# Designed miniproteins, single chains, continued (5): the designs that were tried, part 58

Each design is a single chain, and the fold is of that chain. pLDDT is the mean over its residues in the fold that is shown.

## One batch from the design tools (miniprotein)

Design m18130
Fold by ESMFold2-Fast:
Structure m18130 (fold): chain A 67 residues (1-67)
Amino acid sequence: EERRRRMRRATYEVLIEDAEKALKGELSPEQVEATLKLANDIFGKELKTPEEVIKAAREALRELERE
């Protein structure tokens, strides 16, 4: 349980990091699209911007912290 929780936390942190890099213009358009696709696959949503990815991942992290 704790191991799976730690892995999910790490995944959400990576999504936030990549989305923040996208907002700074540090990622190529292809990398931005890959980040959006991964986030949509994880959250089952149609996220369209790196800002939405950051919001979704931070909400998921907040939920993990409350557990």
Scores: mean pLDDT 79

Design m18131
Fold by ESMFold2-Fast:
Structure m18131 (fold): chain A 79 residues (1-79)
Amino acid sequence: MAEKLIEEAERALEEGDFEKAVALLSEALQLAIEAGDAAALARVAEALERLAEALEETDPELAEALRAQAERARALAAA
């Protein structure tokens, strides 16, 4: 379930485990897309933007990719 993966990703982000947060949010995004779950897509987008903010100084290229994924998730949630 995408919601549980999002919660686990948010905990990983709080703990500074960015690698785990990226993996969990990628899985949550795929599940939300497959389910057509607009609420989960919106929440994944918010979590992806938070992760991108945390990474923008250390890994700006990954941060930009995460922001692009967040935009995509928001667009799908609005459809």
Scores: mean pLDDT 84

Design m18132
Fold by ESMFold2-Fast:
Structure m18132 (fold): chain A 72 residues (1-72)
Amino acid sequence: STEEKVKELVEALKSKDPEVRTRAAIGLGMLGEDAYELAKEALEEALKDKDPAVRSAAASALRTLKKAAGEE
C-alpha cells in the first residue's frame, strides 16, 4: 500500500548514509497524490538536512506531491 511505502521511505530518510536519504526523498516524490499528507512533515524536515543533495531532492518531492494533490 502507499502507507507502507511511505513508512519505509520515511525511515530511510533517517539513514546515516546521505545517498540513502536522497533516494528516499526521490522515492516519496514518485508515490503521487496519496503520499502528500503522509510524507509532508518528513519531507519538510529533510529540507533542513545537512546534505545539499538531500535538501534538493526533498524540495523537488514536495513540489511534485503538492502539484499531484492539487495543493498548488
Scores: mean pLDDT 83

Design m18133
Fold by ESMFold2-Fast:
Structure m18133 (fold): chain A 114 residues (1-114)
Amino acid sequence: MEEELEKLKALASYIVQLRPDNPLAREILELLEKGASLEEIKEFFQKHFGTPVISVEERRARRAARAAQPTGVLTLTKEEYDKRIDERIAEAKKRGDPLEYLQAEAVKLSLDDI
């Protein structure tokens, strides 16, 4: 359906603008601009979801930086909420669902605006 492709393009564009360091969102946007089908995007996502692009040291540094930041959410700590979003992103990657992945990334970005 054209609606799903338009939603993917809108979400990918939004994520790329706010998080240009997200290679999956950027490549999904490039595929959509080339006229890729939803099936081609899902296949691309499934092939690339398991490839670690971040070193163990970078992951540790990212975790430490988040723990050091004085941010919080009233009902959940920012770290707990971020963990739930990261789990949702990981599950979307495992399922090969690019729409769910982009939606979860967009939610994570909206929290960074607080």
Scores: mean pLDDT 65

Design m18134
Fold by ESMFold2-Fast:
Structure m18134 (fold): chain A 75 residues (1-75)
Amino acid sequence: SERQLQLQILSALAYMAASLSENPEAAELLREAARALDAGDLERAIELLEEAIKVAEGVTKRLAERLLEQVRELA
């Protein structure tokens, strides 16, 4: 389904953002967000992305902000 494919793409992007993070807390929050997206739990993914944005810096923060915007569009 289109929704399942979009969730898989967003999860992959969240894992990518985690791998680019030099902040271990931001990386773990982004990995948890990716797992929530894989499970289809948009409410949990939004919560985790909002927390990741608070501690992330630079490119990782911008990627997390873009991910949050896209997840909210699907919710």
Scores: mean pLDDT 88

Design m18135
Fold by ESMFold2-Fast:
Structure m18135 (fold): chain A 80 residues (1-80)
Amino acid sequence: SRLLEELEQLKKDVERLRELVARETDPALLEGYLRAVEDALELLEELEKKVKDPKVLEALEELKEELEELKELIREKLAA
């Protein structure tokens, strides 16, 4: 499935971004990462409404959970 391959690539990109966020202290860069994560979450929510494949839905749910955790981490760093 082309969509599953795209979601697997996004998962790798999210893992890389999580590493960058963990080490980042610049508020301007953290705000940029937060915006990117929020935009990605909105895109995945729209995609979820259109998808009926259970395997794709499972991959979307997992990726959304990882992005929500990353969003929380970024917000916590910005509040400090």
Scores: mean pLDDT 85

Design m18136
Fold by ESMFold2-Fast:
Structure m18136 (fold): chain A 66 residues (1-66)
Amino acid sequence: MKIVVEKELDLSGLSEKEKEEAINQAKLDVLGQMLAKLREALKTHAPEDIEVTAILTVNGEEIDLS
């Protein structure tokens, strides 16, 4: 089973503080979605049968959170 969580963030027009807060919130959102999907998958699949990909893209740059 494959779990894929992807989020793209456009930070155009934001201040440095707003960018930092937006990135931190996006990371928490991606990790939270990954954890929720993993919890559901573990009800019917063995851990070794689960592949996880979690990626946050910020202005075209990928951050791997898996």
Scores: mean pLDDT 81

Design m18137
Fold by ESMFold2-Fast:
Structure m18137 (fold): chain A 82 residues (1-82)
Amino acid sequence: LLTANDKLHEVLSLAGVKEKTLSLGDIYYYVLRVAEDQGLVDPKTGIIDTSGTLLGEVLGVDSVNSGNLEELESLLLKQATR
């Protein structure tokens, strides 16, 4: 289990998550739900435009490819502790 930092937990709270301690898979799932709910995902490319968003501030990037799980997981691990 991973403990999300306060900024990552703000993103998770947008999906209704109250816990700070989750599995990496759960964090990934809820982050994608937030991105989809906010209309950030391009349905043709799978690219998540995070520029100017709280998610972008948390991940430290302006875009993420939703098909590149390794990249997204690596970024999320920088915002959580074991």
Scores: mean pLDDT 80

Design m18139
Fold by ESMFold2-Fast:
Structure m18139 (fold): chain A 79 residues (1-79)
Amino acid sequence: AAETVRRAAEAAAEAADDPLEKDAALSLVRMAVQVAILSGDAEELREVARVLREAAERYPEIAEDLRALAAEAEAAVAA
């Protein structure tokens, strides 16, 4: 999941100037995060959150969306 999240975040950043492609790529990131949450693997969720925070620093155009997803993954670990 962490590698899938990293790749999808890169695609979302590359599509930042096209709203439809950006939304589609962000939907893939959100889907990968939800799959990780459903897996119940706390270590995988921590890795996903770390990757999302790293991507947010690299891609300021989508940083808010990526930080929100990182917080969601971190909340799932705490639950």
Scores: mean pLDDT 79

Design m18140
Fold by ESMFold2-Fast:
Order: C-alpha cells, then sequence, then structure tokens
Structure m18140 (fold): chain A 92 residues (1-92)
C-alpha cells in the first residue's frame, strides 16, 4: 500500500548517515532513491538486486555515477517495494 511505502520512506530519510546521503522521492507509482557515499561492493549489490527484480517483471532502472546510485522503480508490488526499501536500508 501507499501508506506502507510512505512509512518506509520516512524511516529512510530519518536516518543519520555517517558519510552517506540519501534522497527519496515518490511521484504516483514511481519511486526514486538516490544514495551517495557507497562502496563499489555496495553499488554492485544494488545492481544485482535491481537485475533480480527485473527478472521478476519489475520496472527498475539503475544509474551509477562514481559512489552515487540512482534507482527508479515503477509499478512495483507492495512486497517488491518493501523488499527494495529494506535493501536500500541495508546499504546504510
Amino acid sequence: SVSKTIGRILALIGLNLDGKNIEVNLKGNELTVVVSGLSEAQIQAAVDFAQELGKQGAQVEVVVEGDTLTIVAKGLTDDQMAAFLDFVLSLL
């Protein structure tokens, strides 16, 4: 549900991130997450996670620039969205 997604977004933006920054934006059914200060291994894990969601039919795009990861997710199920936000939290 949208309320569940908003709750997870609020949890993310409420974190004090040592050396990392996070920006989360929800527009309709499109979620954009930007995380900076990531290691190469964390970026690779995020790319692998997005690829796995894509194999399940999810609409997920990943852009990597240096240590900054931008993920755009569209049309995700509530469970896919929850898993994705939990994964992003694991990078922090």
Scores: mean pLDDT 71

Design m18141
Fold by ESMFold2-Fast:
Structure m18141 (fold): chain A 86 residues (1-86)
Amino acid sequence: MLPRYIPPPSKETVEQYIEQVRLLMEGLREHARATGGEVLREEEKEENGKIYFHLRVLTGDGVLTELEATFDLDKGTYDFSLTSRG
């Protein structure tokens, strides 16, 4: 069964979510480094009003966290995934 459609947020709301994702990525990088871990991959790309984020970090405790996000500024839509495994 298809989920109920939720209207996309406004461009201003999407821009706020982009800022929140950047802050989350910064926090994940700092946490990985503080635990003696490392940043395995980091990518930010902007094309045709779309912004793509990919971050993969490994903590010193062996926890792998992967963040992927895509924001469409023209449509006011986004897709976000955050996974963590030890």
Scores: mean pLDDT 77

Design m18142
Fold by ESMFold2-Fast:
Structure m18142 (fold): chain A 82 residues (1-82)
Amino acid sequence: AYDEIIKKIEEAIQALENGDLETAVKYLREAADIAEKAGDVETANIFRRLADLVEKATSQEERDIVIAFAEITLAIVKIDRA
C-alpha cells in the first residue's frame, strides 16, 4: 500500500512541475483513497487538502508552495515506512 502511495505522490509532484494540474489532482486523490483504505486517515486527509489546494491555485507562487508541501508530505511518508 505505501509503495503505491509513494509512487502516486511522486507522479503527482512530477505532474505539478510539468503544469499538469488535472493529473496531479487525480494522483493526489488516488493516494488519499489508498491511505484511507489502509487505515491512515490522517495521511488521506493531507492528500485531499493538497488536491484541493492544487485546484484552487491561481498563481505559479501558490503552485510552488503546493509542490513544496507535497514533497514534505512524501518525505514524511517515506520516513514512517522506513
Scores: mean pLDDT 77

Design m18143
Fold by ESMFold2-Fast:
Structure m18143 (fold): chain A 74 residues (1-74)
Amino acid sequence: MSKEYVKKAKEYLKKGKEALKQGDKETAGRHLKEAIEYAHKGIEEAKKENDKKSLEEAEKVLDEAIKLGQELDG
């Protein structure tokens, strides 16, 4: 079920971005953490399922969520 994890990762990434736009760093941090967790699960399952498209999408979500999280910390 890599697609379900990727879907959740994308949803939490979107919520994190919306919170950042509103200046709510605490809510943004929580949503970005959820996005990272689901993206990691999506990557693991996509590798098991040999789903290259879900793998690529999960890796993109992970990269963006980490980058936004670093902007909160640094």
Scores: mean pLDDT 82

Design m18144
Fold by ESMFold2-Fast:
Structure m18144 (fold): chain A 90 residues (1-90)
Amino acid sequence: SIADRLVKSLKQLIENLFKETDEKTAILNAKGIRGLADGLISLYKKDPSFRPKVEEAVQMLREAAAKLKDRFPEAARILEESIARMEEAL
């Protein structure tokens, strides 16, 4: 499904974030993740059966933000904004 592809893309971008050494690139990747998260929220609003995919994405983003907060604080903050938007939609 489209939701499965979005979650896979989120996971790939998160894994790339953990490998980043450049703060500007990390911020751009976090903004990309935010875009995918917004896409998943839009799908969920049209079809509540996607709720488990939103919950899975929230958990992945929480773990990512926690791991990145000391290394890339601004990237972590962008992920936390996405988490807040997802939780508000749930």
Scores: mean pLDDT 85

Design m18145
Fold by ESMFold2-Fast:
Structure m18145 (fold): chain A 58 residues (1-58)
Amino acid sequence: MVEEARELLREALASDDPVIRELAEILESLLPQFPEFSEEEQENVLRLLRELVEAARA
């Protein structure tokens, strides 16, 4: 899951949209604590990252 989050973050951070990059930077700051999150919290973070990547691809 951490590797998946890092991969999604790299794609979101590479976006030309400054809003997507800013949101990705906020989520990146949470990565060191990601393994300490509950399963639900980890799934929520991954969902947000996937939505950001989808928006970046659109």
Scores: mean pLDDT 78

Design m18146
Fold by ESMFold2-Fast:
Structure m18146 (fold): chain A 70 residues (1-70)
Amino acid sequence: SIEDKLKKLQEEALKKQKETSEIRRQLEQAVRDHAPPEEIAQLSAELKTQIENVTKLNLEIVRLREELKA
């Protein structure tokens, strides 16, 4: 059902948002600790990828919610 798919996507989005927050904290700490540029670049790239993935999940959630209302 659309409701089951929504629940699954919402759970995945929450999980990915938590992972995104953890990567953001790691990046902020790495910058404060003057970590090597390669480590900062890697964390920054991972953060960007996770933000994009969360955005895509949220857009799909909005789409499915609108389908339920139609």
Scores: mean pLDDT 86

Design m18147
Fold by ESMFold2-Fast:
Structure m18147 (fold): chain A 73 residues (1-73)
Amino acid sequence: GSELYSKGLELYNQGKYEEAAKYFIKAAEEYKDTDPRKAGEAYYNAGLSYASLGKYDEADELYDKGLEYFQKA
């Protein structure tokens, strides 16, 4: 999870938002069972990445997933 999350941040900082979102989603999936708070953070950052692409509906779905995982933490 941690390496995938770090790659997501690297890609996000490069403006590669589509690739960043993919890595954040992969990180969230790996964190789901071990660290729900980190899963929530990863889903939230995936949402920010899609919002940066103008994909607001997909961003909203990812923000909702992030909130669900923060509530599980």
Scores: mean pLDDT 86

Design m18149
Fold by ESMFold2-Fast:
Structure m18149 (fold): chain A 61 residues (1-61)
Amino acid sequence: ERARVAAVVDEILAGLAAGEPAPPFSLPTLREVIEARAAEAGLDPAAVVAELERRGEAGEL
């Protein structure tokens, strides 16, 4: 589970770093992106948020 959560977080961060364009008339929030990616992977979005926060605290963001 944690490895899958980490992989989803890596994908979200890679997308943000690549500057994924969001349409100006429909900007998804980071929360919506997390929920969509977590659902696609069959994961709890709360676990993905927790891993993203942990990486931020570790200075990995």
Scores: mean pLDDT 67

Design m18150
Fold by ESMFold2-Fast:
Structure m18150 (fold): chain A 89 residues (1-89)
Amino acid sequence: MKLIEEIRELLKELVKILNEKGDAVRATALAIRVTGLLFDAELAIKQGKLEEAKEHLLEALDLLLEEAKRLKDEETVERVERLKEELEK
């Protein structure tokens, strides 16, 4: 699952940026929310529920997009938007 791995890497990068800015509470909240959605997506894939998995992955991407926009991280915004387009095909 390359997409789930790429979302995990984006989460790791954003969490690092938030921690470096001293926003550990925001970093922890983002990590918990996105990790939970990725777990639900992997479980849905295992059960053959591909549409449910897609919904969870889109929600995870939306959370990462919101934080990337707040941080003015244009590179991460572009990466998230690309992944959303690939997932919606």
Scores: mean pLDDT 85

Design m18151
Fold by ESMFold2-Fast:
Structure m18151 (fold): chain A 100 residues (1-100)
Amino acid sequence: LERELAILLTALGIEVAALSFAKSLGDEEAAKISLEAAKELIRELLELASKASREVREETVREAARLVKDNEELVKALLEAAEKDPELKKAAEEAIAEEK
């Protein structure tokens, strides 16, 4: 479980980096592909995290929030995915607000 969560977090980080690079090149098609892939990874990550302990779920959501915090659309997707768990939503919001 923790290994699978780490793999999904790594994949999310790769798609976020790819999205930023595609945007810097003006490649709207590549940016859209990476954005949609990142949204799907967020959904899969929270679904898998729901099977973990509370501590692992909260830390997973904080790590995801740190990866996506510079992309408003991905932040929105993460908060929407965490909406049904107030503690996870709070953990995400706190991580997004970290380091100002």
Scores: mean pLDDT 82

Design m18152
Fold by ESMFold2-Fast:
Structure m18152 (fold): chain A 82 residues (1-82)
Amino acid sequence: VSADIYVVIGLSIVLLLLVAATFFVNFPLNTKIAIGVSSVLVLVLILLIGKNQFPSLVRLGLAAVLGLSVLIFTLSLLHFFI
């Protein structure tokens, strides 16, 4: 259904914006960890919901966008630990 697709796209954009915000705002480490855990949970939920409902091309694109946002966030955390 179109509404479900818009919700998934909206959540993906919000997740990317949260990751981008961590580069513009100096958050403490515990706050970055909380954002990371939340983003991973949202990513897993989106993938589970879309697993058998979207065509393979849409699923691949969505997974790539969500995977990229998680990678950027993980690199940000690793850079802070170093």
Scores: mean pLDDT 62

Design m18153
Fold by ESMFold2-Fast:
Structure m18153 (fold): chain A 83 residues (1-83)
Amino acid sequence: SSLLEEGKRLLEEGRYEEAIELFEKAIAEEKSAEGLTALGRAYLLAGEYEKAIEYAQEALALDPQNQEAGLVLKRAEEALKKK
């Protein structure tokens, strides 16, 4: 979706709060594994590891083979161990 693409662009620019807002809007309109994964990644990059874990787990519940969601989950769990 255009919201997911725009959110990913904002995320690459380091505009995490704006990316989160677009991803939240995307999943509110249609809840998808891709949208949940993107939201989890945005929270991961924003340093909100517990939220990143929550959304990555929701993405994996919809698509258990989603490699990106699995990676977000692993990285967020590793980051929590360092905090």
Scores: mean pLDDT 87

Design m18154
Fold by ESMFold2-Fast:
Formats: sequence, structure tokens, C-alpha cells
Structure m18154 (fold): chain A 72 residues (1-72)
Amino acid sequence: MIKELEEEIKKAHAEYHEAKAAGDKEAAMEAAKKLAEKAKEAIILEGEKEGKEEEAKELAEKMVEYILAKAA
């Protein structure tokens, strides 16, 4: 369900922000990975509903790379 995924994304984003503020690089990277995974799931779910599953999968992979690159 997209709504639950959005809540998980917000939670992971908050965890990332807290870890960054605490100077915990390991926790920040873990939160970023969790955020990337949930963002990927949300993009794929939206694409499936519109019949654009393959395009959504490619977009999701690029978004994961973008999030992880910004967190590094």
C-alpha cells in the first residue's frame, strides 16, 4: 500500500536526519539504504498500477543510486 510506504519513507528519512545530527555515519548510511529500498518499492507499485512496470523498475534503480550517492 502506497500510503504505508510513504510513512515508512518519512520514518527512514527522520532516522537518517537524526543519525546525521548525532554524527553516526554508520546509522546514517543504514537509514539511507532503508530509505532507498522503500522509495524503490513505492515507485514500482505506482508503475504497476499504470502498466509501466519496467519503466518504474529502471527509475527506481536510478533513484536508489541517487539516494545512496547523496548519503555517501
Scores: mean pLDDT 77

Design m18155
Fold by ESMFold2-Fast:
Structure m18155 (fold): chain A 72 residues (1-72)
Amino acid sequence: MEELAEKAREAALAGDAEAAAKALEELTELAKKKVEENAEELEKETGLSVEEILKLLEEHTKKLIEKIKELA
């Protein structure tokens, strides 16, 4: 996961918006799997449903991709 986050950052800094967006999408898919695997614990810790956590993750990723595309 950290490796994909680092690749996304490096691509964004290099001005490669397409590579950065793709890396963020891959990172988001891995994060979704981790949220689903730890659903019970995350719901207990956050007080949010897994569905709400996944929605926040998706919205955050979408905003980051939009910003990267604007900066490139």
Scores: mean pLDDT 72

Design m18156
Fold by ESMFold2-Fast:
Structure m18156 (fold): chain A 99 residues (1-99)
Amino acid sequence: DKKKIEERLEKFDEYLEKYKNSTDEKEKEEYKEKARSSISGALRIALENEDKEAIDEILDYIKEQKEKYKESDPEAAKFLDEILQESKKLIENYENTKK
């Protein structure tokens, strides 16, 4: 469902922005978890629908956000790299289970 994936990516952007603007450590961790959950949710929808194009689009979107922040916000770029690696592992584990 393309619309549900788009809604999850919009939530990811919202939570990433809130993470960047938060000064409280607890709020930062909560928004990081919400951002991770949004990406995981989008990937699960794409995987359940066997939509390889949507999976690739989600991964490319994370890569684009990482590159955008690489020089301006290295901490956010590291967090995005963690999400990217987690996403790749989730996809690999799903494909192995689906055999």
Scores: mean pLDDT 81

Design m18157
Fold by ESMFold2-Fast:
Order: sequence, then structure tokens, then C-alpha cells
Structure m18157 (fold): chain A 55 residues (1-55)
Amino acid sequence: ITDEEIRRAPKGATLYGGHIRVEHVELAHEKGIKKLLATGSITDEAKELMKTLGI
């Protein structure tokens, strides 16, 4: 997933991304994204942050 994809998404959206990193989870939370789903790789740090933020 790219930063641009997250920034363009409406609040409350569910997004799918091939490579999810901590920065993507932080940006998604800031943008009010409801759910972020990895279709490929996701880092352990990103998984932890997603659980903490409820994304």
C-alpha cells in the first residue's frame, strides 16, 4: 500500500495493501481509516500497532 492510497481514502474506509509497514498504519489511523488489510507482507511492528489502534 502507498501513502497516497491512504491519504486519498475517505474516513471509515477499508483498505487493502501488498506491503504494510508501521508508517502506513500510523497514517491510516491519522486519516480515520477503519480497517487496513495486508494482501502481502506486514511487519510485526505494524501488526502490533494495528491491534493497539483498533485498525
Scores: mean pLDDT 79

Design m18158
Fold by ESMFold2-Fast:
Structure m18158 (fold): chain A 67 residues (1-67)
Amino acid sequence: SLEAAARAVAEAAGLDEETAEHAARAVAQALAAGGGEEEQAAAVKAAAPGLDEETARRAARAAVEAL
Protein backbone atom coordinates (compact mmCIF):
# COMPACT_ATOMS: atom_id res chain seq x y z
CA SER A 1 0.00 0.00 0.00
CA LEU A 2 1.03 3.63 -0.44
CA GLU A 3 0.78 4.14 3.34
CA ALA A 4 3.14 1.21 3.98
CA ALA A 5 5.52 2.55 1.29
CA ALA A 6 5.54 6.01 2.91
CA ARG A 7 6.33 4.45 6.32
CA ALA A 8 9.15 2.38 4.77
CA VAL A 9 10.65 5.51 3.13
CA ALA A 10 10.44 7.47 6.41
CA GLU A 11 12.26 4.70 8.30
CA ALA A 12 14.90 4.05 5.60
CA ALA A 13 15.77 7.73 4.95
CA GLY A 14 14.81 9.46 8.23
CA LEU A 15 12.26 11.68 6.46
CA ASP A 16 9.21 13.38 7.95
CA GLU A 17 5.75 11.95 7.15
CA GLU A 18 4.83 14.51 4.46
CA THR A 19 8.15 14.18 2.59
CA ALA A 20 8.02 10.37 2.85
CA GLU A 21 4.46 10.34 1.42
CA HIS A 22 5.59 12.56 -1.47
CA ALA A 23 8.61 10.29 -2.12
CA ALA A 24 6.52 7.09 -1.93
CA ARG A 25 3.97 8.50 -4.40
CA ALA A 26 6.81 9.56 -6.75
CA VAL A 27 8.32 6.04 -6.58
CA ALA A 28 4.89 4.51 -7.33
CA GLN A 29 4.55 6.79 -10.38
CA ALA A 30 8.06 5.89 -11.60
CA LEU A 31 7.27 2.18 -11.20
CA ALA A 32 3.93 2.57 -13.04
CA ALA A 33 5.81 4.28 -15.91
CA GLY A 34 8.13 1.25 -16.23
CA GLY A 35 11.06 2.85 -14.41
CA GLY A 36 13.78 0.69 -12.87
CA GLU A 37 15.92 1.17 -9.77
CA GLU A 38 17.64 4.32 -11.14
CA GLU A 39 14.33 6.05 -11.94
CA GLN A 40 12.88 5.00 -8.55
CA ALA A 41 15.91 6.39 -6.67
CA ALA A 42 15.73 9.60 -8.75
CA ALA A 43 12.07 9.98 -7.72
CA VAL A 44 13.08 9.83 -4.02
CA LYS A 45 15.84 12.41 -4.59
CA ALA A 46 13.39 14.71 -6.40
CA ALA A 47 11.14 14.62 -3.30
CA ALA A 48 14.12 14.93 -0.86
CA PRO A 49 17.08 16.55 -2.70
CA GLY A 50 19.34 16.49 0.37
CA LEU A 51 19.61 12.67 0.45
CA ASP A 52 22.76 10.89 -0.71
CA GLU A 53 22.44 8.36 -3.55
CA GLU A 54 22.81 5.27 -1.31
CA THR A 55 20.05 6.43 1.06
CA ALA A 56 17.77 7.32 -1.88
CA ARG A 57 18.29 3.86 -3.44
CA ARG A 58 17.58 2.16 -0.09
CA ALA A 59 14.42 4.22 0.45
CA ALA A 60 13.20 3.55 -3.11
CA ARG A 61 13.73 -0.20 -2.68
CA ALA A 62 11.88 -0.18 0.67
CA ALA A 63 8.97 1.70 -0.95
CA VAL A 64 8.71 -0.78 -3.86
CA GLU A 65 8.76 -3.77 -1.45
CA ALA A 66 5.95 -2.18 0.64
CA LEU A 67 3.77 -1.22 -2.37
Scores: mean pLDDT 83

Design m18160
Fold by ESMFold2-Fast:
Structure m18160 (fold): chain A 74 residues (1-74)
Amino acid sequence: DAEALRAAALAHAERLAALVGDEAVAARLVELARRAVEAYLAGDMEAAEAADAEALALLEAHREQLAAGLAAAA
């Protein structure tokens, strides 16, 4: 179910984005997740992998904020 996959991917990206606590980073992570899942559904694995790599790099750039957010969430 393509719609369920889109919903799951976006929900996951929104949870990660919330941990960073930055609205611009949140918007970018959701955009990258949407691009990745649409590319995957279209069979464009290179585009999907590129979007995932950008999302990972963005999370690494905000790693200290992500770690603090994870600690605060419990």
Scores: mean pLDDT 80

Design m18161
Fold by ESMFold2-Fast:
Structure m18161 (fold): chain A 67 residues (1-67)
Amino acid sequence: MLSREELEREVRRALIDMAAGLLKSMGYSPEVVEEARRIAEEKLDAGEEVTFSDVLNIAKELEEKRK
């Protein structure tokens, strides 16, 4: 049904969802969490590998950029 590559992408998408949930639990603002999720999903859609840690790092960088 799904190719191995497609299955791996679906798993990574699920990891992005989990990371977003963790960020909310850690007290990150909803705006930062949604932006981090959006950026991670865009990277995944562009064929980049996105890990759970990558989503957390994106959120941290977004907070730093907000001053």
Scores: mean pLDDT 77

Design m18162
Fold by ESMFold2-Fast:
Structure m18162 (fold): chain A 55 residues (1-55)
Amino acid sequence: SREEAIENALRQAARLEKEGRPELARQLRDLAREAAVNGWSAEEIERRGVALVSR
């Protein structure tokens, strides 16, 4: 679950980068990295990811 949420965030980041939003992609990758280091839940990762990309 947590690992799947991290992978989903990284796939979304790759998509955003191709769509011309490299800054948002970088922020999503940073979020995924921090989530892995700090042991965030899948729910928390998804919530924060949505908050970033809704801008």
Scores: mean pLDDT 81

Design m18163
Fold by ESMFold2-Fast:
Structure m18163 (fold): chain A 58 residues (1-58)
Amino acid sequence: SLEEEARRAIELAEEALAAGDYARAATMFGQAKKLAEKSSEELAERAEELLREAQRNT
């Protein structure tokens, strides 16, 4: 499902963030947000928050 795909995309982006690759994490969270917007408002909000966090560290 799109919700499961969005959740997995967020998890992979979080791994990039944990690795200190902020630019890559920001790109991946942006993609995860687009997927989440089509399926889950909660996941879209989470992806947006994490995207802003990654961007602050770039």
Scores: mean pLDDT 83

Design m18164
Fold by ESMFold2-Fast:
Structure m18164 (fold): chain A 56 residues (1-56)
Amino acid sequence: SREELAKRLLEDAEAVLATAKQKAQASTPEEGRKILAAGEKVVADLREAADKILAK
């Protein structure tokens, strides 16, 4: 279902964010900011995809 697909995308977004935060903490401050920015972009894209699936 659309709801199931959206739920999986949101679960993937949570996993991506958690991984990005963990990697950022293990990195230098400058590298950590880049890792977080990249992770946040992926999370935003996944959440947008889930919203579009649920809105249609």
Scores: mean pLDDT 85

Design m18165
Fold by ESMFold2-Fast:
Structure m18165 (fold): chain A 57 residues (1-57)
Amino acid sequence: MIYEAVKDYVAKSPEEISLGKGELVELLEEVDENYALVRTASGDVGLVPKEYLKEVK
């Protein structure tokens, strides 16, 4: 499932990844109500807040 970053996000911990606005990521897992584990096109895997993601249909 592909998601798009709706705005820039800067990682705040080593478990998180940074995303640029408009960046496409693959959803790997919904970790909890606030965070998702995603993979970037470059192959980086990490947590991002779900509020920064929008599903691409």
Scores: mean pLDDT 82

Design m18166
Fold by ESMFold2-Fast:
Structure m18166 (fold): chain A 70 residues (1-70)
Amino acid sequence: GLELFNEGVRLYKEGKYEEAAKKFEEALPLAETDYERAAIYYMLGKAYEKLGKYEEAAKYYEKAKELFPA
């Protein structure tokens, strides 16, 4: 839930991108709304981008946009 997402954000801010991605992946099945899922996909995209995995990052950004196009 929210605590896994918050832990992921903390790890991301500390530069622990692989650990952050794991926390976001753990948070994903616990998301209750499309907004929450979009936020998690967006953060997964950012984490993978920092890891140099640009193709995976792009896929997660696309998933986020599909759920919550702004």
Scores: mean pLDDT 84

